# Ledger of designs, part 55: designed miniproteins, single chains, continued (5)

Each design is a single chain, and the fold is of that chain. pLDDT is the mean over its residues in the fold that is shown.

## One batch from the design tools (miniprotein)

Design m17897
Fold by ESMFold2-Fast:
Structure m17897 (fold): chain A 100 residues (1-100)
Amino acid sequence: SLKEKLLKLHEEILEILEEEPSDENVDRIIELLKEMGELIQKAIEEKDLETIKLAKKIYEDIIKRLEEILPSLSEKNKELLEEAILRLKEAIKALEKAIK
């Protein structure tokens, strides 16, 4: 069920990223990333290696998608998503250590 929840959150984020970047859409992406982080934290605590590996792939995909939209954003939204990208990159490093 953790894998299914992560995949649903990933699909929802990708759907929002296909829409015009608005303050509401950026805020929603940040909320979904927070929810995803909570599920991933649980997977780490439970030593669910398959879910951790999936989470890393999802985060890598999200980073690429966020980087693609950055140039089209307002300065405020650009700063918010640049901070999110930085946090996701740090999270990937933590996940890499967890799967060793």
Scores: mean pLDDT 86

Design m17898
Fold by ESMFold2-Fast:
Structure m17898 (fold): chain A 75 residues (1-75)
Amino acid sequence: MASREEVEEALKELLELEKEAGEVLNSIKDEEKQKELTKEVTKLLGEAYQAILRGDLEGAREKMEELRELIKKAS
């Protein structure tokens, strides 16, 4: 079972990724690309958050890794 400390750390990590994703999305000048990336980012953030709420930290980390790769490619 995930500890409270592990859940809190995962939530902190997700919030940091959300902020970083927002900064990257704001730097994209192509409106269509920005719109599609915003949809994908929003989906991954939501899926990671739901996984954390379920105590599925492994699933949450997988979604956060996908989000990091997406941010890295967009940067």
Scores: mean pLDDT 82

Design m17899
Fold by ESMFold2-Fast:
Structure m17899 (fold): chain A 66 residues (1-66)
Amino acid sequence: VEELLEKARQAFEDGNYEEAVKLIEEIRKKVGKLTPEEARLLAQAYDKLGDLEKAREYVDEIRKLS
């Protein structure tokens, strides 16, 4: 799981937002939930992809966890 998160961060830094989304969604699938850090990265990746609805969804999730 931590390895997937590090790969997602690297993908995001490389501009591979789709890969970052895929990796974070794989973490959710394996664990059933996201940490605030994972949700924040996912929200930022969706924002970069122009998916504002998904980005907003994860911003709300972060607020609920914080």
Scores: mean pLDDT 76

Design m17900
Fold by ESMFold2-Fast:
Structure m17900 (fold): chain A 91 residues (1-91)
Amino acid sequence: MEEARREAVELLKEALASDPSLSPEEQQLAGRLLDAIGAGDLAAAREAARELVRLSIERGELPEDADVEAIADELVKRAQGLIDKLAKEIA
């Protein structure tokens, strides 16, 4: 089970590194988010998610009054779901 989660994180990070729609900064922050979730460090995961949301606001992809905490929490939940789903497919 732990091996399947590590493989899921590695595969998702590889997919992010190969995604041409993501900037290098987005790839780095998304990688940090996945690593933190894989390690069970929810505090670090939320921090990385907040940085991703702030980056989106800076780029005009989200409004300046966007609820950073709510969006970051949702991003962490979606990333957890993707890792869990992929780990079950591998196991």
Scores: mean pLDDT 80

Design m17901
Fold by ESMFold2-Fast:
Structure m17901 (fold): chain A 76 residues (1-76)
Amino acid sequence: MIDEILDRARRAGGLDDIRPYLDNARRFYQQRDYESAAQNLGGASLIARRRYGDREASRLARELSEQLRRLDDIQR
């Protein structure tokens, strides 16, 4: 799913702006820091929506952010 957002960002030409957020989200997810991963996906969603008008990339990043916040809540 993060890879799907990254591939969509590449097609939209927004890779340089979005990629650091997605790379950070993936790193935090691997460390099981789901809150920080969710925050970075929120940043990616905002850039996709406001800068590139890519509603689907924004929606996917937001949905993943919500899923990761739920995982963080379960681990607490």
Scores: mean pLDDT 71

Design m17902
Fold by ESMFold2-Fast:
Structure m17902 (fold): chain A 90 residues (1-90)
Amino acid sequence: MSREEAGAAVQALAALIAAEEGMDIPEEDVERAREVAERVLAKATPEQQELLREAAEYVYKAYKALVEDKDREKALEYFEKAKELVEKAL
């Protein structure tokens, strides 16, 4: 799996999590995210899938911190954790 594929999957999974949690994500973006996530995860090992899912949860927390809490420092901390998990999945 390439770094670009891993990053795309994490963003897609984060968008799906955000939609499930009630954030205002356009239906088009949710459908596109599902397609990207399914395609990349089909090529990933179970261990990679777990790491990418955990990274996506941190990306979702970062978006929530930025949009709802307006906490830029906390958002950056969550993005750093997501990046570490993506590197571990590669």
Scores: mean pLDDT 82

Design m17903
Fold by ESMFold2-Fast:
Structure m17903 (fold): chain A 90 residues (1-90)
Amino acid sequence: MEEAARIADETMARAGALIKASSPEDQKKALEALREAQERLRAEVGDEPVTEELEREGTVRLLRLTAELLEEKGLTELAAIFREGAERLE
């Protein structure tokens, strides 16, 4: 769990730095992609009890969904950061 949380935090820190360096328009697109990914994962998981293993798997899915949505919005470099994060967690 601790290592998975650390990798997720590192991924978010790298993504955040790139978002801050981006145009205001691209920042909005990135934040919308992050929100959409969270909404999709929440709808998929529901209110079921979460174990550490399920939490790690949920984080991997969230990062992959985020990467997919960012790539669809043309934010390919940012998408790569989230995809790498997901790969490191597996």
Scores: mean pLDDT 75

Design m17904
Fold by ESMFold2-Fast:
Structure m17904 (fold): chain A 64 residues (1-64)
Amino acid sequence: GSGISVPAELGPAVFAATSALAQGKSDEEAREVARKVGEENGLTDEQIDEAFEAAKRIVAETDA
């Protein structure tokens, strides 16, 4: 959605980080949420970082 293409396996981590950022949580908190969800889905550290960066781009396109 929203013009950003994200691999399906990153979806849960991207969604979790995006939700945290949209709620006004810090980048650190959003990264921790993405890491937790990513680890539960077997993502690598690189994939978790990619999911967090995608979440930041999604939020930036709206207001933050």
Scores: mean pLDDT 77

Design m17905
Fold by ESMFold2-Fast:
Structure m17905 (fold): chain A 83 residues (1-83)
Amino acid sequence: SEAEERARKLKELFNVTDPEKQRELLREVFGDEAAEYFETAREDPEKGIELLKKAIKENKPDDLIYAISLGVRKVLEEEEKKK
C-alpha cells in the first residue's frame, strides 16, 4: 500500500546518514519541492530556520515543514560534531 511504502521510506530516512541519500528519499516520498527545501536548509541553517518559521506561519504542507526541519537538523549535527 502507499502508506506502507511511505512509512518504509521514512524509516529509511532516519537510518541514512548520507545527506544525498536523504535528499533522494525525500524527493521520492514528498516530491521535488520538499527535496529543494531540505537542500536549502542544509546549505544555510540560519536561512533554514527562517524558512521553517515562514512555512509554519503560511500553513505550508507538513511534508515541506518536515523536510526543512530535517535539513536544519542535519547541518546542526555536523556543526556540533566538527569543531
Scores: mean pLDDT 74

Design m17906
Fold by ESMFold2-Fast:
Structure m17906 (fold): chain A 72 residues (1-72)
Amino acid sequence: MSDEEIEAAVEAIVRAQPGVLEARARVVSPTEVEVDLLAASAAAGLQAMIDAGRAVRARFPELRLRFRVRVA
């Protein structure tokens, strides 16, 4: 699977979470993806990190996510 396919899949999972306004994913190593996330609230951002992290781990068990969170 290409870096672009991994990035697109991670972005789709993160953007599907309630209260996520923007999400960008970037592969930084074979085992690490950096996610920039804009959330509607701190609570929405925290919940999105938990739920997206769980969903990504279920699909890509070797990937570690690193979140950068901004609140609107």
Scores: mean pLDDT 85

Design m17907
Fold by ESMFold2-Fast:
Structure m17907 (fold): chain A 70 residues (1-70)
Amino acid sequence: ELEKALEEAKKSPKSATLDQVAEYARRIAELLKDLPVEERKRLAITLMNAILNGSKEDAEKVIEALEKEL
């Protein structure tokens, strides 16, 4: 789960740091709090996967776009 995801982030030099992953998780939770459960689950998984696979810049762009639209 999230704890395992944070451990993976620490292992990858190009991935987000533990602190960055925690901050992104917080922002994602805040953004998605008012969305339907199904949509929240899909978006959260997609964004976390992007962060963990070293695509943190793409994840940041998506988060910023969602913050602007929501």
Scores: mean pLDDT 64

Design m17908
Fold by ESMFold2-Fast:
Structure m17908 (fold): chain A 78 residues (1-78)
Amino acid sequence: MIYYKATLETERPLTDEQIKELIEAIKKVEGVKDAYAERKGNTLTVGIAAESDEAAEKAIETLKKFPGVKSVKYEKLD
């Protein structure tokens, strides 16, 4: 299992419903096994557990396309 941490800057703090939708979108990516998120103001930290680097990259692209997301920075945690 490969773990990634993504840090998202948002235009405004995401609601709990928006965070749930974002996590569900990530979990629909093939090869993503789990995802979680923590909100701190306009920053959302997303943890991603994936089968491959390619699956994690697809999840990050999904995050970049999510409404209200301005930027995504990510790091591999292994």
Scores: mean pLDDT 83

Design m17909
Fold by ESMFold2-Fast:
Structure m17909 (fold): chain A 55 residues (1-55)
Amino acid sequence: MEEEIRRLAEASDEEWGALLKQLSDAGKSDYVATAGGYRREGNREEAARAILEGL
């Protein structure tokens, strides 16, 4: 899990957009909101964790 979080934290905004769309399409809006909050704060690792927990 930690390695996956690090990989995703370093991933492109395009890859993040695709995963966030997947979560939104699956009705996991709480995970999308949490990831967005952390990303706004500059905490990409916690944002990545939220995305991976939602998948």
Scores: mean pLDDT 80

Design m17910
Fold by ESMFold2-Fast:
Structure m17910 (fold): chain A 88 residues (1-88)
Amino acid sequence: EENEELVALIAELMGLDPEAARIRYRYLKGEISREEYAKALGITVEQVEAAEKARDLVRQGKYDEAIDLLVEAGLITPEEAEKIRKEL
């Protein structure tokens, strides 16, 4: 029930920009490497990996691990993580 709101929030982290959506499709097609994909988005390879893994973890119900990865990658602050944990 509440996981649907969290999934929407996580999806927004990647889907907020149309440019990100377009570049993601190229990456999904295997036309560019993960390193090139990260460079095109102006973020690190580690951040791309963390965001993707966090989305998968959220869908699996592993919210705590997902939140931890997002903080570690610098995609959300520890304060934001604490607020999200209250939603769980």
Scores: mean pLDDT 68

Design m17911
Fold by ESMFold2-Fast:
Structure m17911 (fold): chain A 82 residues (1-82)
Amino acid sequence: MTKEEREKQVKELVELYKSDPEKAISQLKEYLKSEDYVQQLIAIGALKELSKLDDDRVKKVLEEATKHEDETVADKAKYILE
């Protein structure tokens, strides 16, 4: 997957959150639980953008991501929450 394709998927998840936040949250949680590291990074990228909205649902997903098995994913989530 190219950098441009990842950036497009991040934007699509952010736009999905604006129209259907519950569906977007479910998709973000699915991507974080995926064995595909690229999907995990896409979810983190979308959560970083969504963190600007001051939404407790986004904060809760980020708090769950800080407990992720992959240290890089967990550290990125912690950094976004700070």
Scores: mean pLDDT 81

Design m17912
Fold by ESMFold2-Fast:
Structure m17912 (fold): chain A 86 residues (1-86)
Amino acid sequence: SPVERLLAKIKEIEDFILENRELIEKLSPEQQEELKKIFAEIQKLVAEAERLIREGRLTQEKVDEILEQLDELKKKMEEILKEAEE
């Protein structure tokens, strides 16, 4: 199901954030501001997805667009955290 694929990706990102909580807390103020921006973009995508599901308007094309954007945001988070490790 397109909905199940989307919900699985959202859970993957939530789990990633939880697993890296201690490292996130050790980030510089500048890195924390960049992460806040990424988190805000993720929240907007999740809210749009939930609205489209509720309205019965979620298309396969829209799922693929949201999944691509979520993957790019996760990669940006991974790069920030990688720089923080050493």
Scores: mean pLDDT 83

Design m17913
Fold by ESMFold2-Fast:
Formats: structure tokens, sequence, C-alpha cells
Structure m17913 (fold): chain A 71 residues (1-71)
């Protein structure tokens, strides 16, 4: 999970958005509750012009962070 997340982040920083999406999807396959991976996936899709997918993934990330903050 963390390895795919780190690889995706490096690809995102390099502007390789399609490859970053692949790494973030693998991270989420292993850890679907990782809100950071959802936000980064949303960021990558936004850079690819996929605004509807980006909004959906940001919404999922927000919901997961809200759940982790509940006592």
Amino acid sequence: SQDFLNQGLQLLRQGQFQLAVQQFRQSLRLDPNNSVSWFLLGTAYRQLGQFQLSDRFFQIGDQLTQQSESL
C-alpha cells in the first residue's frame, strides 16, 4: 500500500498522471480506507481533465476522513 502510494506520488510530481493513477489504484486495492490515496487519485484525474471522476474521489476521501475523526 505505502510503496504504491509513494511511487504514485513521485509520478504525480513528475507530471506522469496516467502512471500515477495506476499506482494509486493499486494502493487503494490493498487499503481502500486510505483517504490520502483517494485525494491523490482525485488530483491525478483532475490533471487529466477528468473532473467528474476527480470530484467523486475527493468526496470519498472527505467521507473517510470524517469517519476517522468520529470518536
Scores: mean pLDDT 82

Design m17914
Fold by ESMFold2-Fast:
Structure m17914 (fold): chain A 86 residues (1-86)
Amino acid sequence: MLSPEEARERAERYEKLAQDYETLAKIYEKNGDFEKAASYYQKAADYYTEAARLYIELGDLERAVEWGRKANEYRKKAIEYKKKSK
């Protein structure tokens, strides 16, 4: 198992990766590239899910709820944009 320090460092890394993919998804969404937007929203959702799990392990329930909410939001966007990309 990860130490609390290692778990926090990993959570922060996944959080940053999720935010970077979220930014890419929004750029492609704004440009009407729904296929790429869907792909990057899915990656953002996956990394927000991993960050949320680590924050649960750390007892940081507020961050776990926040990142879990974003994971669910971006997973829904990925599904919708995948439908729009035909």
Scores: mean pLDDT 87

Design m17915
Fold by ESMFold2-Fast:
Structure m17915 (fold): chain A 92 residues (1-92)
Amino acid sequence: MVKVKIIYLVDEETPEEEVKKLREDARKKVEEEMGWEIVDEVLLKGNKKKALSKAKEIREEAMAEGIVPLLVTLDKEETESAFNVLKERLES
């Protein structure tokens, strides 16, 4: 089974309700549509540059443990593209 660590990236002004919906939608897609196991989740809020640096650190950690890191943002097109790329790599 594919083990996934989800990294959520949002700005500081993002409403809590929107963050909750983003997380619920991502969990459903990962577990129900893809059939993958979520082993951990991280929420990163704030400046994109600092958040991306932290996301890189978390990504390296996950990969070292054989866990697939997945970046989820409020950009639906960017998030969908990330899921599709990951699915294609795991089907190969």
Scores: mean pLDDT 76

Design m17916
Fold by ESMFold2-Fast:
Structure m17916 (fold): chain A 98 residues (1-98)
Amino acid sequence: MPLPLSPRTVKELSERLGAEIEEVEVLELKVEGNTIYLKLKITLKEKPKVSAEEAAEIFAELLKKEIEEVTGKEVEVKVLEVRLEGLDLYVELEITLK
C-alpha cells in the first residue's frame, strides 16, 4: 500500500537523496504493543547520490518528524535493515511510541 507522506517530506527526501522519489510502498506492517515494525519499498527515478544506509537514515529522520507533527507524540525510529536493488530501496524500520 502507498505510504501517505506530505509533499514537503517527499521533496526534502528527494533533495537529500539526490534522486526523485517515484513511490513509497508499505510491504509489511506489524504492531507489537507500543512498537511498530514497518517494511518499505522506496522506488527512485535515478540512483541516489548517498549510500543506501545514509538514505535509510534520512528517511527515518523525516518519517519521525512527520509522525510527531501528525500525532503530537514523541517517537523513536530505528533502521533495522536496508538494501538497494536497482532503483528500489528496501528499508525495515522499528517505530517506538513514547
Scores: mean pLDDT 83

Design m17917
Fold by ESMFold2-Fast:
Structure m17917 (fold): chain A 89 residues (1-89)
Amino acid sequence: MEEVRRAVEEAERALREAEENPTVLNVLKALGKVWDVVRALEKAGLLEAARRVREHLERAQEALSKGDYAAALEHIREAIRTAREALER
């Protein structure tokens, strides 16, 4: 669980940075940190949480590919929220 908590905290920091300065680089950085969250959840055996986070990530990736940074950040936020809920249980 320590690795999951660390990954979520890093993703939250990257998201905050991207929300303050929504550049492609900052959005990609936040997206990468959420992928780290998926890997940490999978390693911890939290497969249901990992699957839900991955679904939000796929939506964020699609939004980013269309240049919709606002939608990408929204989906990243949903992914992080889903991962945090898994930490509380």
Scores: mean pLDDT 86

Design m17918
Fold by ESMFold2-Fast:
Formats: structure tokens, C-alpha cells, sequence
Structure m17918 (fold): chain A 85 residues (1-85)
């Protein structure tokens, strides 16, 4: 779980570094895309892990598509701190 969280937050930090309306729209689109699955699925740890994995994969795809820069050292440290908690 921690590795998946770290990957997610690093991808999110890279997307946020673009500081554009497009980055915000991409995050919103991913949430809306996965919302029906999240709402329909029972609230089990297995379903939450599967959803987190899908969100991480989708976010990574968009980050690579946009050619977002690598996360800064500060953003990476922040992501690691969040993933550890």
C-alpha cells in the first residue's frame, strides 16, 4: 500500500507542477471516471486498493502524456511523508 501511495502522490505532484487549468481538469476527469465504481463497490480494503491502483495508473498515463517534469526534491519529500502516514 505505501508504495502505491508514494507512486500516486509523486504522479500528482508532477501534474500539479504544471500549474495549469488542464492539470485540474485531468484530476477531475479521473475522479469522475472512477466515481461509479467507487460508489457501487462495497467499502472493503480490497476494493479500496483496487481503486487506488486504477487512480494511480490513470494519473501516471496523463502525466506521461503531458510530458510533465519530474517532481522537485521538495515535492518528492512531501509525497514520501504523506505516503508514510
Amino acid sequence: MRELRLEYYLAAARLAALNTPEAEEILRAIVEELRPEAEAAPATEENRLALAERMTRRLREEVERLGAPEASEEQRAEAEAVAAR
Scores: mean pLDDT 67

Design m17919
Fold by ESMFold2-Fast:
Structure m17919 (fold): chain A 72 residues (1-72)
Amino acid sequence: SLAELEQLLLERARGLVEKIAKYLKEKYPEAEITYEVLDAFTVKVTIKKNGETKEITTPLLELLEEVEKLLS
């Protein structure tokens, strides 16, 4: 069913976010990054670094690029 497909896509999105989160934690250990999967295609990210807090909402496919722009 469509609902089952949507659930599978959401689970895969969560798995991808977990892998990206692990990569970013290893590369930028000084930053505290929190992820909220809003749907299968969209992620909300909160980044705390050097006393600053930044929040963005980004397409899942752009997640790594957008977070690295804020950490550079």
Scores: mean pLDDT 87

Design m17920
Fold by ESMFold2-Fast:
Structure m17920 (fold): chain A 75 residues (1-75)
Amino acid sequence: SEEEELYEKIMKELEEKHPELVARFREVKARLDAMLANAAATPQAELDAVWAELAALGAELLPEMKEIYEKLKKE
């Protein structure tokens, strides 16, 4: 769909400009997903720490995603 194509373009440009940030976000997200799959064995403090780390990375990525979106929207 057009929305999927736009999302892929944003992610591609984000990955090209900030490959380390995108790689870190994916790594932290994968850790969170693994922890949620084994929630009964994961301490709440560790879950909270991973959520905080993901939120911080998301906050760094969000303005970059907005800038890319606005640029693509004008072109």
Scores: mean pLDDT 79

Design m17921
Fold by ESMFold2-Fast:
Structure m17921 (fold): chain A 106 residues (1-106)
Amino acid sequence: LTKEDEEDVNFLVNILKKSDKENNGIISLLDFIIVAKKESDKLTSDRKKNLLRALGQVLILADKDDTGEVNLEELKKNVDELLSQLPNHISEHDKELLKEAILKLP
């Protein structure tokens, strides 16, 4: 990964950590949307905005029970399957950055 890729991965990791409001390893989709919106408003880079959108799609796919909550351990366990379900317009490079970010979660 390039230095820019590492910055993008760290950006995504911070979004996921901020979205775990209760520090219990469960992300609320509503909390994710709120965090992503606030962070997106600060961004001038379409690349980071597109990564945030793709991350949101991964979390929606991970919410198989439609509870609005995503378990981080289950997210990490199923990351490859979830990324394979993303639309073709999301590049393989962006999928790799999403994978690295998810796997870096504690």
Scores: mean pLDDT 80

Design m17922
Fold by ESMFold2-Fast:
Structure m17922 (fold): chain A 75 residues (1-75)
Amino acid sequence: SDLEELRKLLEELKAELVELAEKTPSVDVEKLRKRMEAIGETILEMLREGKISLDEAKELAEQIFAAWKEAIKEQ
């Protein structure tokens, strides 16, 4: 349940970043996709291992993806 909720949030955040990246010619979309996948898997693993709560995992994901979104907007 918690893993499914986090997975859904990660998919929504990834989709938003990819849409923005595809509109930005200087961004390596494939490299960004790989980074998003790696970070998403790390956060999911931390939640699965009980190292963080669902709320902490969601906050962390939102903060990281917001930072990447801001960086892309400045390109």
Scores: mean pLDDT 83

Design m17923
Fold by ESMFold2-Fast:
Structure m17923 (fold): chain A 67 residues (1-67)
Amino acid sequence: SVEASAESLVRWAKENKDKLTPEELREEALRRGYTEASAEALAKAHEYVKKGEEELALEVARRILEE
């Protein structure tokens, strides 16, 4: 589901909060065969997670995946 996918991407962003940039996470997702939408959702989620805004990270990821 979109919800489960968004939660998974936010978890991935949290695990790499201080290890990779949003751009690097986007590239990694694409290299692993994720869609452009998932890669964008992951990158945006990472930006919000870095700011401590986990609820917004989940909401933004969900919205991108729904497009």
Scores: mean pLDDT 83

Design m17924
Fold by ESMFold2-Fast:
Structure m17924 (fold): chain A 63 residues (1-63)
Amino acid sequence: MDKLIELRRKVDWTGVFLEMLRGIAEELGKDTALKIGRSLADSHSGYPYLKGSLEEAIKELEA
C-alpha cells in the first residue's frame, strides 16, 4: 500500500488532470469541462491527495 501511495504522490496529477480537462474543454466547452472536473473531485473524496490535485487543475482551467 505505502509504495503505491508514494508512487502516485510523485506523479504530477495536477498537470495530468489539467491536460484532460483542457481536452474536454476543446471538444465540449469550458463550462462542461469544469462541471466534469468538479464531479470527479466529489467522487475522489476518499483520496484527498488526488482530490486536491484535481481541484488545483480546475482552478487553473477557470483562470
Scores: mean pLDDT 71

Design m17925
Fold by ESMFold2-Fast:
Structure m17925 (fold): chain A 87 residues (1-87)
Amino acid sequence: MSPTLEEIKKRILELLEKHKEELKGDPKVLEAIEEIKNSKSWEELQKALVKLGQALYSLPEIPEELLKELEKIVRESGDLVREALAA
């Protein structure tokens, strides 16, 4: 396993835990979080992050700060997917 994948997953999960009250236990958000936890590749993580973003944008009150930080991590993950495939 790439150490970078586990580091990015940990960073995302810590961000989501920090904002968990804003997420209000939404079932689609919880499902996306489980997919992030269970991701074993950069491609699976990217798919889970897209699903999480869609769930967050469907909330009555959009957590703007969480979305901005998540979008930053998604961009970083995209670059890392390309790097991992080149190795």
Scores: mean pLDDT 73

Design m17926
Fold by ESMFold2-Fast:
Structure m17926 (fold): chain A 80 residues (1-80)
Amino acid sequence: MAEELEKELERAVKRALEAIGQISDDALRQEYLERLGRLVKEAREAIKKGDYEKAKEYIERVEELAREAQRLAEEEQRAR
C-alpha cells in the first residue's frame, strides 16, 4: 500500500508541477508551488504514519490543484 501511494503521489506531483509551470503570473505560480509543497508534506507524513486514508485525501487534493493550475494557465493563454 505505501509503495503504491508513493507512486500515486509522485505521478500527481509531476502533473501538478507541469501545470503550475505553465502559469505566467509569478505571484500565482509561487502561491501554487507553496500549496503543492504543503499538500506533499502532509501526504508523505500520512504515508509514514500508515494513515493511508488520509494520504489518499492529500493525493486527491494534489490532483485537484493540478487541474486548477492547468485551467488557470489555459485561461491565461487564451487571453493573450
Scores: mean pLDDT 83

Design m17927
Fold by ESMFold2-Fast:
Structure m17927 (fold): chain A 84 residues (1-84)
Amino acid sequence: SILEQLEEFIEALKNRDGVKAAEILRKILGEPADIENGKDLTPEQQARLQEAMDAAGIEKPNPDKPLTIEDLTVALNKKYNIQP
């Protein structure tokens, strides 16, 4: 489930395990995701990211900008007091 994937992602962030975090993020967004090159998310990946943010109780930070992976990560770090 999305909640289970979010819990695993949060744990990976707490452990500073970038490899595990990227693995879980690809599962959330659907593969293939080019996370490392900062490419714009596809509409399908945007929808999945929005679903993850909704499940986490996070509001879109800028309605005039597409959602980014950074938006999710920054918001989760803030909500759970995770040091990046």
Scores: mean pLDDT 73

Design m17928
Fold by ESMFold2-Fast:
Structure m17928 (fold): chain A 85 residues (1-85)
Amino acid sequence: QPEEFSEEEREKVLKALDDAIQKARELGASPEIISILENIKKLVEEGKLTRDEAAAFLEIARSIAKLSGENDVAELLGKVADLVR
């Protein structure tokens, strides 16, 4: 299933999401953005999101960050979405 994570891909994506959450906190991301990222990570960990769905949710989080003026956070989220896809 090309849209599903393999075990190796899931481990890499979970690590990338952990690294992104830490970096977002360092950049001063809003609690709402951090909560969205933590929920995306949880759903990936539980096998409930495909790669494309995870990337789509990260793009939604990026759009929210841009609307909030969190441009550095939005740039980070775009890079993470590209990595996950």
Scores: mean pLDDT 81

Design m17929
Fold by ESMFold2-Fast:
Structure m17929 (fold): chain A 100 residues (1-100)
Amino acid sequence: LEEYVKLSLEELRKLLAKAFKEDADAKGWSATEATAKALRLIGLQEDLLLDKSLSNEEKYNILKEEMDRLGLSEETKTLALILFLKELGLSQSEILKILK
């Protein structure tokens, strides 16, 4: 967990893409199903980044619940959450506090 929080946005994006592909392969998702899940996740992340009414903790919980619904692995969810929180401008210590 702590090693992931230290990574750059670019390194996290590469790991997230790899983890998502491994989830799709392991769970037998078709290309269409995998694409639909990825687009849903991207769209939700964009909506939450632009939202001005929700706290960072509420945004975290909404994203986590949607990823649970989409059936993503713990690794993929963790990488996506760290990436999202970094894009919100949170420090490494703030991210670790939310994830623990």
Scores: mean pLDDT 84

Design m17930
Fold by ESMFold2-Fast:
Structure m17930 (fold): chain A 78 residues (1-78)
Amino acid sequence: SPVEELVRAFLEGDTEGIREVAEKYGLDVEKILELFEKYREAVQKLNEALKAGDREAAIKAHQEVVKIRDELIELANK
């Protein structure tokens, strides 16, 4: 499944793997990589909020991660 392989590569932070999966399934490589950059930023915000004990910031960052995942699923299933 392109969705499963892309989600795994996103979780692993594997930019090369993301590119390979996108190319394998004929997906928009550049758009997926842009989405991965947003994902990295959201995960960084989440990790920093968790370290700081900032519950509100952590919830917001987690919601951003979920939104990015949903956008990835839509993109992969076109």
Scores: mean pLDDT 83

Design m17931
Fold by ESMFold2-Fast:
Structure m17931 (fold): chain A 91 residues (1-91)
Amino acid sequence: KQEVLQALEKLAELLEQIKKEYPEVSDLVDEALAKIEALKEAIEAGDLAAAAREMNALVNTIHELMQAVPEERERLTEAMQELLKALAKYL
């Protein structure tokens, strides 16, 4: 649980940095941050079905962000891989 929450926090920090560096993707970053909050709520509630749905939604939004900002693709991929590993270990 803590490992997943830490991975989500690291991803949120990266997204805030991307929003600052690339204002043109602010709306997409805000969408991803909202999905991170929904995923955190689902995990804290122990709602695995909701957590799976929110994770899928987050993956789709991050993929869209990677297309919009190719320079950040590697960092976003790394953060997502860490989150997926932590979530798989938690589930």
Scores: mean pLDDT 84

